# Designed miniproteins, single chains, continued (5), part 40

Each design is a single chain, and the fold is of that chain. pLDDT is the mean over its residues in the fold that is shown.

## One batch from the design tools (miniprotein)

Design m17365
Fold by ESMFold2-Fast:
Structure m17365 (fold): chain A 87 residues (1-87)
Amino acid sequence: KLSVEELAKEAKERLIEVLKKNKAPDFEKLEKELEKSAETISKLPEEDVGIAIGITAHEIGLLEPEIKEEVNKVRAEIEALIRKNMA
């Protein structure tokens, strides 16, 4: 089973990859914000991790609407990992 810290790291890495692939404006700023979010999420109870990742993905989608579909795909992949981890 993956730990909360591992889930937060996985979500961060996948979101950073989407930002890099799409050459997002302010990439360096968004990368730093994702690092901070991952640190915060890694300290949350397991039951709150999915909601926190969902909020982070939503915020990225507001800043970069063109990549919203790819961000939502990463969110769905992480939700599937959380579901397997909770089973």
Scores: mean pLDDT 74

Design m17366
Fold by ESMFold2-Fast:
Structure m17366 (fold): chain A 57 residues (1-57)
Amino acid sequence: MAPVTATAEELAPGVYRVTTDDGRTFTVSGGVPSAETLAKMVAKGLELGRQARARRA
């Protein structure tokens, strides 16, 4: 299976636009350190969520 990927773009200090490999986009605001760190965290979270759903389904 292909790994989950995400990209993040800083729109303003503390405000990021995240785009997933599924074409979904959403805005995150708060004390995240950087767009790169946010992209890694989102990708990891999506992978964990995918695995959790597979175990529950």
Scores: mean pLDDT 68

Design m17367
Fold by ESMFold2-Fast:
Structure m17367 (fold): chain A 97 residues (1-97)
Amino acid sequence: MSLSPETLEKRRRLARFISLFLRMIGDQFDIHTSDEAAREEALKRLKETLREIAELLDYPEEKIKELLEEMEKHIDDLEKMSELITKLTKEYIKKEE
C-alpha cells in the first residue's frame, strides 16, 4: 500500500521525536561526563531539546516552564530524569494514538 499523507506526516513527527529523544540522552551524558564549561553548554542544549519536545506535545508555555524547572531541579538525579523521560514518552504515544 502507498503511504497516505497522514501516515507519512505521523512518521515524520515520530522521527523528529526520536531524534530529539536521542539528542536529550546525549545532552544528559555530556552533563554527567564533561567539565564545567561543557556541562553549561549541554544544559542549555537539553533545555532547548526539552522545549522542542514539549512544543511537539502542544504544552502551553506555563507547563513548558514547569517542565524546565523540574528538569533543572533533578538534573543530577538519574531516577527522576528517567521518570521525566518516561512521562514525556507516554504523553507522546497517547497524543499519536
Scores: mean pLDDT 75

Design m17368
Fold by ESMFold2-Fast:
Structure m17368 (fold): chain A 90 residues (1-90)
Amino acid sequence: GKELVEEAKELNEKAKKYLEEGDYEKAIELAKESMFLGQQSVFSGNVKEGLEVIKESLKILSEAYKKMGDEEKAKEYEEGVKELEKLLEE
């Protein structure tokens, strides 16, 4: 529902703060939790907002893994962002 999107957005904002502070492990944990809530939102019918939240989570995950030197995982999440951008633009 809408509440899942709001919770997911808050988790992504917290993840961004940890990312800025250099706590990449916590940023990844919170971004993954946000992505899960975004997926639940999509399955409960709030598709567009759920996909937007998932996209933001994937962007955070990509940046965190890039900062940690995991180029393979960073690229996988970057490709996920690109795929969701296509879905959101039609």
Scores: mean pLDDT 86

Design m17369
Fold by ESMFold2-Fast:
Structure m17369 (fold): chain A 74 residues (1-74)
Amino acid sequence: TIKVPQDLLDEYRSRMDEILERYRAGEISEEEAVELARELGRELAKKLGLSDDMIELVARIAAHEMRVEIRKLK
């Protein structure tokens, strides 16, 4: 069982919201927002000391979550 520190969860949510707001403001495209979310997921997974396979999985989940949130806005 991986315990995620609350600070990293708060950082993830805050930064995901910032990316989504930039998309809503028309500052970035959907694909740019998805890639920024992927990079965020990788960064935070690395801070957790996860394996490379798990880092890739977390990055993919973050990218998918951003795409779902963007589609809800359409």
Scores: mean pLDDT 83

Design m17370
Fold by ESMFold2-Fast:
Structure m17370 (fold): chain A 66 residues (1-66)
Amino acid sequence: SALEEEARRLAEELRRKAEELAAATSPQTAADIMVWEARELAASLDPETGERVVEAAREHARELKA
């Protein structure tokens, strides 16, 4: 659906930023910042899209820390 596609696109941008931050800080710090940014972004989106963005960001955070 369009909501799933938009959420995936937003989460992918957050992932790219987190990968850059991990190089400058640590994977743990970058992962925490990414989830924080996802939650802030979700507050400005509709609940369904926001929930999907946060969920995807948490998945990316787990991958980044692995």
Scores: mean pLDDT 82

Design m17371
Fold by ESMFold2-Fast:
Structure m17371 (fold): chain A 99 residues (1-99)
Amino acid sequence: TPEKDRFIQEFLNLLDYLRSLGYSQREIAEMAGISQSTLSRLETLARNKSLTQDQAVEMSYAMNRLILWLHREGYSAAEIARWLGVSQSTVSRRLRAAG
């Protein structure tokens, strides 16, 4: 669905942004509350557009936790929204879902 494709792109944008800041795959997985192997699998499936509905849900939970982690590190909802390519209200909603 277009909504699913949007969430996939937001997730990939967030991973690319975190790597640009120097975070390792291990550190990103730890922030997301998943294993490094799960993170690698989700990213590969997302890039190949092969993600199942259950995996998309798992990815959404991981994204909520990453956004919460960034917010706790002092990044504003507006900054996070800019990096993801989404509205500030979308980030605020995900923060409420995660915390």
Scores: mean pLDDT 81

Design m17372
Fold by ESMFold2-Fast:
Structure m17372 (fold): chain A 82 residues (1-82)
Amino acid sequence: SAAVKQRIEELDAEIARLEEELLKLQRELTELVKRYKSAPPEELDELRKRILELQERISEVTKRLFALRQERKQLEAELAAG
């Protein structure tokens, strides 16, 4: 149906946006981890907190991507079946 095709296009756009966000977050995590390895002791607790917060955001984006990709697969199957 036209509605199913439109939803797949919307999902593709959202998945692309979240994949770009995930890459940006992964780059920021790499930079923070690198900074953590060379940081003075007084900065370690704050950097650790920032790393954990960023890891949580990465987890949330990853879960959202999984859900959207699952929805897309279901809609693709619906298009193939009817």
Scores: mean pLDDT 89

Design m17373
Fold by ESMFold2-Fast:
Structure m17373 (fold): chain A 74 residues (1-74)
Amino acid sequence: MDEKIEEAARRVRELAEQGRGDRESGMKAANLAANVDKRLGERIKEIIDATPASREAAEEIRRLVIEFANELNA
């Protein structure tokens, strides 16, 4: 579990670093992640607070969170 959360956080960080700042869209993605897994949400929030994702990157982060949820719940 923790390894999967860190892998997801790493992907989110990569996407955020490629974008340009849209803190609101990034925070919405972090809130979605927190509903799936509290630790994942906290990790994504930390990343977005340090490196605000672009609107496009935030949408990709949202998709990663949904895929993560699907893998956990089948």
Scores: mean pLDDT 71

Design m17374
Fold by ESMFold2-Fast:
Structure m17374 (fold): chain A 84 residues (1-84)
Amino acid sequence: LYSAEELIAELREGLKVHGERLLERIAAASGVTEGSLVERAAAWIAANTDPAESPEPLLAFAEEVRERLPDLAEALRLAARGLL
């Protein structure tokens, strides 16, 4: 499992370089074949986060991407609260 801080560092770096292609790669890594790219990415995030360690980096990143990728921002908030 990724720590929340490690996952946020990878997502932030990928968004700088790849934008939408990062979302596609995350969705592909989830192994979920149905649903939108956001739903598949959310499944990967849920499988690879440890919100019990620290939810603050996930919440901060959700706020940072809120306008650009609002559905991803919501998934990050749910993951931070252990609701995903």
Scores: mean pLDDT 66

Design m17375
Fold by ESMFold2-Fast:
Structure m17375 (fold): chain A 61 residues (1-61)
Amino acid sequence: MSREEIEARIRALLRAAIARYPSLAEDLGLLLKWAHSALEGEASDELIDRVAREVHAEVNA
């Protein structure tokens, strides 16, 4: 899987999680904790952190 495909997958999983648990959109710390726990092994910690912060910013724009 390419880096772009991994990033797209993580982004989709984060958006699905926020749709199910809207509180994740309101609390960046909670979203980051969820993302690192649930997406463990899917990508590097740095990529998970970056994508989670980007998704949080996008849903609160």
Scores: mean pLDDT 81

Design m17376
Fold by ESMFold2-Fast:
Structure m17376 (fold): chain A 65 residues (1-65)
Amino acid sequence: MSVAEARELAYRAAAEGLRRTGTEEGAAKSASDMGHELIESGRASVEAAEKGAAGGLARALRDLG
């Protein structure tokens, strides 16, 4: 998948982590877990998953934190 697709998935994961925990650490863990899932499932390269996770987390904290 593309960096943009990985970013969208990580954004939704981070947003859910933030809602569940109320913390930036919870958002970061959810985004990281999504990135790892994308790598382990073979859906994304390491580079796309890492860039997507970082971008998705940053956007979630900006929009929802």
Scores: mean pLDDT 84

Design m17377
Fold by ESMFold2-Fast:
Structure m17377 (fold): chain A 80 residues (1-80)
Amino acid sequence: SEMERRIAVAERMAEALRRAAELLPPDAAAALREAAEEIVRGAREGDMEAVRAALERVAATIASLPPEQQAAILALQEEL
């Protein structure tokens, strides 16, 4: 079903974000973990605006990181 597909994709994204968070400073790590929880919650509830907002926060968090940390996250995206 569409709902099962969205939840499965959201859970994979959340797992990748939690793995990326392990390599980041505490504030950035917390932001990615919070976004991961919101992505899964939004997907389960069908709240795609919440999912989009969480993804925008992920993008903003990554863009604020030093280049070395951005490269580490991009390497982890290859595992998605």
Scores: mean pLDDT 80

Design m17378
Fold by ESMFold2-Fast:
Structure m17378 (fold): chain A 64 residues (1-64)
Amino acid sequence: MSDEEIKSAAKSIAQRVVQQNPDASEEELIEKAKEMARKAAEAMGMDVEKFVELTVEAVKKLLE
């Protein structure tokens, strides 16, 4: 999987978490994103730590 595909997947998870939890705090959104990213990375055989980091960054960028 390319770096661009990995970043795109991370952004998609971040967008979904933010859109489906409009009343959640930034901290709660980050925790939900970490859980979803970890499960997705494990299921796809990706680097879990790297994918979680990219997803958290995407959440923070969406909230700015």
Scores: mean pLDDT 81

Design m17379
Fold by ESMFold2-Fast:
Structure m17379 (fold): chain A 82 residues (1-82)
Amino acid sequence: MVELLARALELERKAKETPENSPEWLELHRELGRLLGEIAETFQERFPQTEDTSEEEAEKALKEAEELYEKAKKLVEEREAK
């Protein structure tokens, strides 16, 4: 999960540096979309949601997602510092 988030953040940064509507920019956005899909699937497997999901369970899932995002962001920042 953290590595998938880190890769998504890296691709987003590359897309910002790439000319809009170029073939390379479109490819980066397509790859980013695929990674976001994998992240969503992985998160859903870990925290499956149902119509009777409690507020406590929902809050736990949100906290977990926030922690994963923070870890991924720090990992990307460390790599970009090189």
Scores: mean pLDDT 70

Design m17380
Fold by ESMFold2-Fast:
Structure m17380 (fold): chain A 111 residues (1-111)
Amino acid sequence: MPEVMKELLEAEKNADAERIEEAMRRLKESVEPEVLREVLEALDRILDKLGPSVEYDPSILERLVVQGMALLGKSPEELQAEGYSPEEIALLILSAVLGESIERIRAAINR
């Protein structure tokens, strides 16, 4: 898990910053602020358990949501409407972005 998180952070630094900033702006305009906040808080809690020594700024969490939406083809609001909790949405995003199963992520959190 720590090596996978390092690889994710290295991939992020090489992304087109202008394109990501525009996508983050669109995310903030298209998703209810409360829904977005709950998912970002759930992501922060999960990432803290995976690597408590790693400092994540809010922009990294927002980028994970943007990437997850693109990979899943669904917004956080659509997933919430389908009955997913913010924690489940955060796990779906991380699973999609990292290419790891939700079960493996949950196992790493519980260590």
Scores: mean pLDDT 70

Design m17381
Fold by ESMFold2-Fast:
Structure m17381 (fold): chain A 61 residues (1-61)
Amino acid sequence: MEEEIQKLREEFRKKAIDDVNKVLDEAEQQGLSDDEINQRIQEVADRYRKELEEAIKKLKE
């Protein structure tokens, strides 16, 4: 169980990093403000946290 949880954390972390990098690339292309970039990054982080928590819960159930 713990090894499976660690693998999930690692996989979701890598996906979150990829999504954040995509947001930064799009933001530079579109000329977004720092506030808008921060909001989009926070949305990625919140989604990542929720999905990870749900995945861990399913593993334990």
Scores: mean pLDDT 80

Design m17382
Fold by ESMFold2-Fast:
Structure m17382 (fold): chain A 103 residues (1-103)
Amino acid sequence: MSEEERLKEEEKKLEELLIKAATQYILAKEGLPRTPENIKKAEKEAKEYYEKHKEKIEEKLAELLALAREREGELTEGQLHGAVFAAVVQVYLEEKGEEEPRA
């Protein structure tokens, strides 16, 4: 495959993971039941949030992935998803003006 195609495919997968993580965080933070209607609303908000804060989310994810790889070497899919979720949550809290010293 071309290097451009590979980068585009990886970026798309990362975007989908970040949107999914943001969706789960929004639902949990707002205490909304996981109904199809609430999931659709959260997904829309997650996409808008991702597009608005893409650079910050990607920078935070890169930082967390580097730290995780230093500790674990090879990352499992669950560890990768955890890093993505943590990156989204941290950026969301920073933008909301909420400072949590403990996560």
Scores: mean pLDDT 71

Design m17383
Fold by ESMFold2-Fast:
Structure m17383 (fold): chain A 112 residues (1-112)
Amino acid sequence: SLEEVKELSEKAVEAAKKGDVEGLREEVEKILELLKKNPSDENLLIASDGLHKAAFEAFKTGDLESLEVAVEGLEKLLELAKEFGASDETILHIEIQLGMALIMLGVLKLIS
């Protein structure tokens, strides 16, 4: 499942780079479904990194819709991490990346 999470995360990043909101939403949903079945600190961290990269790519292009999808993905990922009982370090990592994505979303909403 580690390789599957990595592949889906990379597809999410590529969708965000292309402005493919629907593709990003689909990959985020697949990541969250896979993590519900195979939760682990390693899988959560890889997914968090991928969703944060997707958020940053959307921010770079001014794609508000894709950024909102990535932020919602990170919020749901944080909830899954807490439900799973992930390590404090894993939870903190996701919280920091979500915080950065929320700042990007706030900035983009102010300038759009």
Scores: mean pLDDT 91

Design m17384
Fold by ESMFold2-Fast:
Structure m17384 (fold): chain A 83 residues (1-83)
Amino acid sequence: MISDEEAIELYKKLNELLENGKEIKFSDKELKIAMELFGLPDLETAKKALEVLKTEGKDTPQAKYYIPVLEAMIEKLEELKKE
């Protein structure tokens, strides 16, 4: 379970990176917090969420925020899977 403090810190970091056009990179701990925060238990769920946002949701305000976040999460999850 993530704490409110951990969720708030990650949210602030993601917002700062997105507002400044900086690349999103997750540590192992930050990835776990993001997965719990966004309700994405595994790589396949994250990939499905990204596909929906890129196709059906691409014109929504949420897409601009969540697409780069989901792409960063998926990249980190794929790296961990390859070990």
Scores: mean pLDDT 75

Design m17385
Fold by ESMFold2-Fast:
Structure m17385 (fold): chain A 79 residues (1-79)
Amino acid sequence: KEEEIERLKKGAELLLEDPNISVRELAEKSGLNYKRLSELVRRLGSKGLAIFEALARILGLEEAVELLKEVYEKWKKKQ
């Protein structure tokens, strides 16, 4: 579970750096399972929503939102 959360955080970081990243490259660079990620993206129509739903299933809605805010703020400061 902890390792999956870290992979999802990395996925969110990769999306912030390149919103047009392919699902395959996103999975390869983050360590996320390609099949599960591609199924979520196909169903939800969004790489961001796929990452959010996967996080929310593990952490719940509030914690998923706070974690993604942390990723976004860290990315902003790095620029």
Scores: mean pLDDT 84

Design m17386
Fold by ESMFold2-Fast:
Structure m17386 (fold): chain A 79 residues (1-79)
Amino acid sequence: SSMEKELEEAREEAKRKIEEFEKLAGEEGRKYLREYLENKDPEVQEKALKKRSEVYRPLGEGLSRLGEVFLKMLLEKRS
């Protein structure tokens, strides 16, 4: 029961960190989406979409890293 509660608390903390990181990435996401919508030049629109992929790639990597740390914490819970 103690371990079960600790695992749930760790999951909630990871969820909060993901949300915080996603909020930051969302601000950058809104910037290039606005650039895409406000420009009628296909070249500018293509570059804006490429920036979207670049902004969200680090987020995906960060989420993967957080997941790895979370799993390591769970696996190392031997007490």
Scores: mean pLDDT 64

Design m17387
Fold by ESMFold2-Fast:
Structure m17387 (fold): chain A 112 residues (1-112)
Amino acid sequence: MIETEPLSAEQKEALAVLRELIARARAAGIDNLERAAAFLREELARLRERGAPELAIRLVEALLELIEAYGKDPEKQKKAMEEALRLLLELLGVKPEDAEKLIEEVLKEEEE
């Protein structure tokens, strides 16, 4: 069983930023990876301008790298996926040890 710690104010703010990002993506009608990459580049610039939580900025950067590497560079894709998953688990208050175990399980399922 995965134990989660209570979310900090910064983690709650970063989670709110992600909820807003998802709602904006839906409103933009994003239906392919090229539009997703363009959207994330614009949102990343806006998050940096407003001084959004570093955890939210890093997660958006990792998602953008994942999308840009998808189907083009398997090693970069895997690294970006691992980083995005690690940051997401940190945002959800998952302990680092449990986060590493979950990342390993997800990667093993993809290798089967």
Scores: mean pLDDT 73

Design m17388
Fold by ESMFold2-Fast:
Structure m17388 (fold): chain A 79 residues (1-79)
Amino acid sequence: LEEDIRLAELAREQIEEGDEESIAMAEVALASGLVSARKEGNKKTAEKLDEALDALAAGDLEKAIEILEELIEELREEL
């Protein structure tokens, strides 16, 4: 849970930087988090991470940030 929040916050910050390298790093982090969430059976986190990755693939950085902020709030509520 805490690790998922940290991963989402890091990915959001990398996307906010907006350079090609930072976006690529965010994509790798989110893909890793998605695999982990699926293994743990965390459908909610997996769905949000998958949506964020789709937004990044579409070049919609603003939507990716919005999805990650929504996920961060939801996960913090579970702490």
Scores: mean pLDDT 81

Design m17389
Fold by ESMFold2-Fast:
Structure m17389 (fold): chain A 63 residues (1-63)
Amino acid sequence: MMPLVELLRTAFGVEDVSEEDTLAEVLARLPPEQREHFRAIVRAATGEVDLSRKLRDLVYRDL
């Protein structure tokens, strides 16, 4: 799932971290309610561009 890490970096603009740190920071910034939905999206994705859009939509709602 390395492509997901790159998509997360693009969505949140996080580059100065390791791959695992990127995922952990994303989960930490998301509200608990969104964590379950986010996990489902991550599991469903297999390098699809649609994933980046879904992640960005969640970020907009969190803001």
Scores: mean pLDDT 52

Design m17390
Fold by ESMFold2-Fast:
Structure m17390 (fold): chain A 109 residues (1-109)
Amino acid sequence: DPAEEEERRFEGRIGSFAVLQEEGVPDELLRRKYEELLKRVGGLDEEEKEEVKRLMEEYGLSEEAAKVAVLVLRLDGSVEASLRVATELRIEATERLTQKPIDESLIVD
């Protein structure tokens, strides 16, 4: 089924952003990346706002992760581009987490 194959390809692209949430990338970094990407595209249209809602509902992405995913898909719809952006965010999150020792009380609530 061509529709099922296209949906699987789409899931592959979105999966890289789901990993960012599993890795604990802060919403602050996702918001900053969204603002950076917005400078290149000038804003989200109504169809892209609906896609953000869809990604949140169907794939469990946060609003910030879904917004970044939609903009990456607009600029470069490839899995490679999604993986690149996700990797950059993961590296920055790791650097922030390793710059200072985290107290055990901040890891477990």
Scores: mean pLDDT 66

Design m17391
Fold by ESMFold2-Fast:
Structure m17391 (fold): chain A 88 residues (1-88)
Amino acid sequence: MEKERKALIELVEKAGKNAIKDADSTIIMREASAGILGIAASVGMLAAGLPSEEISKKVDELVKAAKDGKTFEEAVEKAVREIAELLS
């Protein structure tokens, strides 16, 4: 369990770092990065035992934030932090 949780945290952190690199890119690239991070986040949240409704809400917030680079960067940092806390 501890090794699996660390691997999931690293996966989410890596996905988040890659998404932040796209913050200054096009809306399409930010939406694609939000989708990839959303998948990694969903796997992590499911492993933490969160209900599907809460997972969907978190993913929707990331996708909505993709419309603006600054908002997207802030949303990515928040999501990575919250998921790392859930898995710790």
Scores: mean pLDDT 75

Design m17392
Fold by ESMFold2-Fast:
Structure m17392 (fold): chain A 80 residues (1-80)
Amino acid sequence: KNEIIELLQKAIELVKDNETIKHKLEILIDSLKSTKNPNLDSLIEALEEIKEEVERTMKGEKQREAIELINKAIELLKSQ
């Protein structure tokens, strides 16, 4: 749980100039912090959509690093 939140916070720093992606990641972090039993399928779907948005709207090293962080978060959610 804490590891997933840390990965998403690092992704926010990489995407901070993209307000839409940053806001979506912030909502997911809040859901992870506030919910005892989060809907993991919904969180995974949301992260996959954010990843696609990063791929389409960003470029270069920041895009690659953000995608890697989001992929790690998705893998951790799937392992729960």
Scores: mean pLDDT 80

Design m17393
Fold by ESMFold2-Fast:
Structure m17393 (fold): chain A 100 residues (1-100)
Amino acid sequence: NAEKAIKLLEEAMKLVSEAADRTDNLDLQVELTLIQIELFLAREAAKRGDYESALEMAKFAQERIKKLADEAAQTDPQVAEMLRKAEELVKEAIKYLEKA
């Protein structure tokens, strides 16, 4: 279960990184960077067996991704779509972390 969560977090990180590369909006790039940090911390916590911290950071990342996707939908619909996909991956990762 932990290995599946780690892979899903890594896939979400790739999508968020690609979203950052696709936008020229500096405010959006800052928020995407914060999401990347939260996902990185969740992944590293999961790798060391700290599933409580991994869950906390993954849930913070999920909430930030959801909010940013809603905000980006009007101005950067392609970025919003990538963020929606990242949100689903993080939700799936959370399910595996809860069973770890």
Scores: mean pLDDT 88

Design m17394
Fold by ESMFold2-Fast:
Structure m17394 (fold): chain A 72 residues (1-72)
Amino acid sequence: VEEGIKEVGDFAKKLQDYLAGKEPETPEEKELIDKLREAVTRLSAAHRAGDWDAAGQAGAEVVKLVNKLKEI
C-alpha cells in the first residue's frame, strides 16, 4: 500500500516537472494543461495528507485529462 502511494507521489512530481516545460499551442490545450496542473497539485496534497480516497480520485482525474490531451 505504501509503495503505491509513493509511486503516485513520484508520478505527480514528474508530471509537474514535465508540464512546467510545455507551452500550449491552442486555448483548449492550455485549459486542459491548467486543469491537469490543478489535479496533480490536488493529488500531491492528498498524498501528503494521507487521504488515499482523495488521492485516488485526483489520480483518476489526471488520467482522464492526459487522455483528453492525447486526443487534441
Scores: mean pLDDT 71

Design m17395
Fold by ESMFold2-Fast:
Structure m17395 (fold): chain A 81 residues (1-81)
Amino acid sequence: SIDDLITTLRELVNDPNVSRIEVRLYNEDGELLKRHTLERGDFEGLERVAEDLRRLQPASVEITVTTEGGGSKTFTIPITP
C-alpha cells in the first residue's frame, strides 16, 4: 500500500547508513510521472514524496538506495489501490 511505502521511505531517510534515496513514480503504462531525490535526514523531502504518492496514485514506484559506502540497490514496488 501507499502507507506501507511511506513507512519504508521514512525508515530509509532515518537510517544513518543511507546517504541518498531516489524515488521514481510510474503510471500503469510505465511512463515516469515524477522523480524525487532524498538525502540523509531529508524529512521535508519525504513529506513531498508522501503528498505526491497520495495525489498521483502511481501504479509502481522504483526506489534506489545509496549507502554511505557508495553501494546502491534498486527496488520496484507495485502499488495496489
Scores: mean pLDDT 83

Design m17396
Fold by ESMFold2-Fast:
Structure m17396 (fold): chain A 91 residues (1-91)
Amino acid sequence: TVTYLPIRTLTGRSGKELEVREVLDVDAPLATPGVTYEPGETFKIPSGQEAIVSSEGDEYRIHYIPGYAWQSVNHSFTVKEVRPFVPELDD
């Protein structure tokens, strides 16, 4: 059983927009560097960490969200890095 929030837009490093969902999915796999997740697949960020993902030729920073996994709507995500969350970074 999954529950999801409405589609939202993320803005990448180069200003490109990406549509994503937050999904309440406790069984989603953890984000792993070098793995590509296809549209409709879900993945979690480990607690206290953030992921740098590549999609559509831009890079997006995705933070840990308690209880939720991330899902791409129309584009694949390739995880480049998973690292400790840095609260001083801007959006």
Scores: mean pLDDT 72

Design m17397
Fold by ESMFold2-Fast:
Structure m17397 (fold): chain A 74 residues (1-74)
Amino acid sequence: DMDTGHRVGDLLQQLLTADEEERKRIEDEILSLYEGTKVLSADGKLLSNEQALSVARRMVDLVLRAREARERAR
């Protein structure tokens, strides 16, 4: 759903500045949203639940890597 995509976007942005406790909660919420919702890919294709979770995990990993790079630069 579009609402789920918007919420995931907000959560990914929060993940950039979240502390350790908040990070785990945000990750769990993102995965839960993808598991419970019909998710579309960037191409508008309906994803299977396992494909949706794979996309969610990849997005989380990208954000966490960006955060780690930012923290290491300081």
Scores: mean pLDDT 70

Design m17398
Fold by ESMFold2-Fast:
Structure m17398 (fold): chain A 92 residues (1-92)
Amino acid sequence: EAARLVEEGLRLLGEALVALARGDRERAAELYRRAQELFAKAYELDKRVAEAAEEALLAHRDALVAALRAGDAEALRAVMEEVRRATLERIR
């Protein structure tokens, strides 16, 4: 299902952002690439589901950037959980 792919993609994106905040740029890039592949596959299966995730991420962009600049892994995880919930609410 497209929703399952989006949930996995958001999980990997969250891990990528935490890795980036910790200074592990190579791991962050690898996780981000995997997340992008999952989002692309979800978009091919159901554009509405993929767009819901994109809109949720866009709505939380400032919070994600602030947490990244602070190096705050807990804040990044909290914001990504909100993105996940918002995405699922839009598609149900």
Scores: mean pLDDT 85

Design m17399
Fold by ESMFold2-Fast:
Structure m17399 (fold): chain A 64 residues (1-64)
Amino acid sequence: MSTEERFEAAVEKARELAAAGDHEGAVTVLGVAGHDGREVNPEGAERARRLAAELAEQHGLPRL
């Protein structure tokens, strides 16, 4: 899987987790993707970090 495909898969997995009510799992998946991809896919990593921050704020979870 390419780096871009991995980021899209992480975003999709996070959406599935959030839809199932696992907001902490969704934030964790997005936070890891945002951290690991910073130098390889900075735009995808930034999108993942932003989604993680939005979910954390919405559900009162700690920000990664």
Scores: mean pLDDT 71

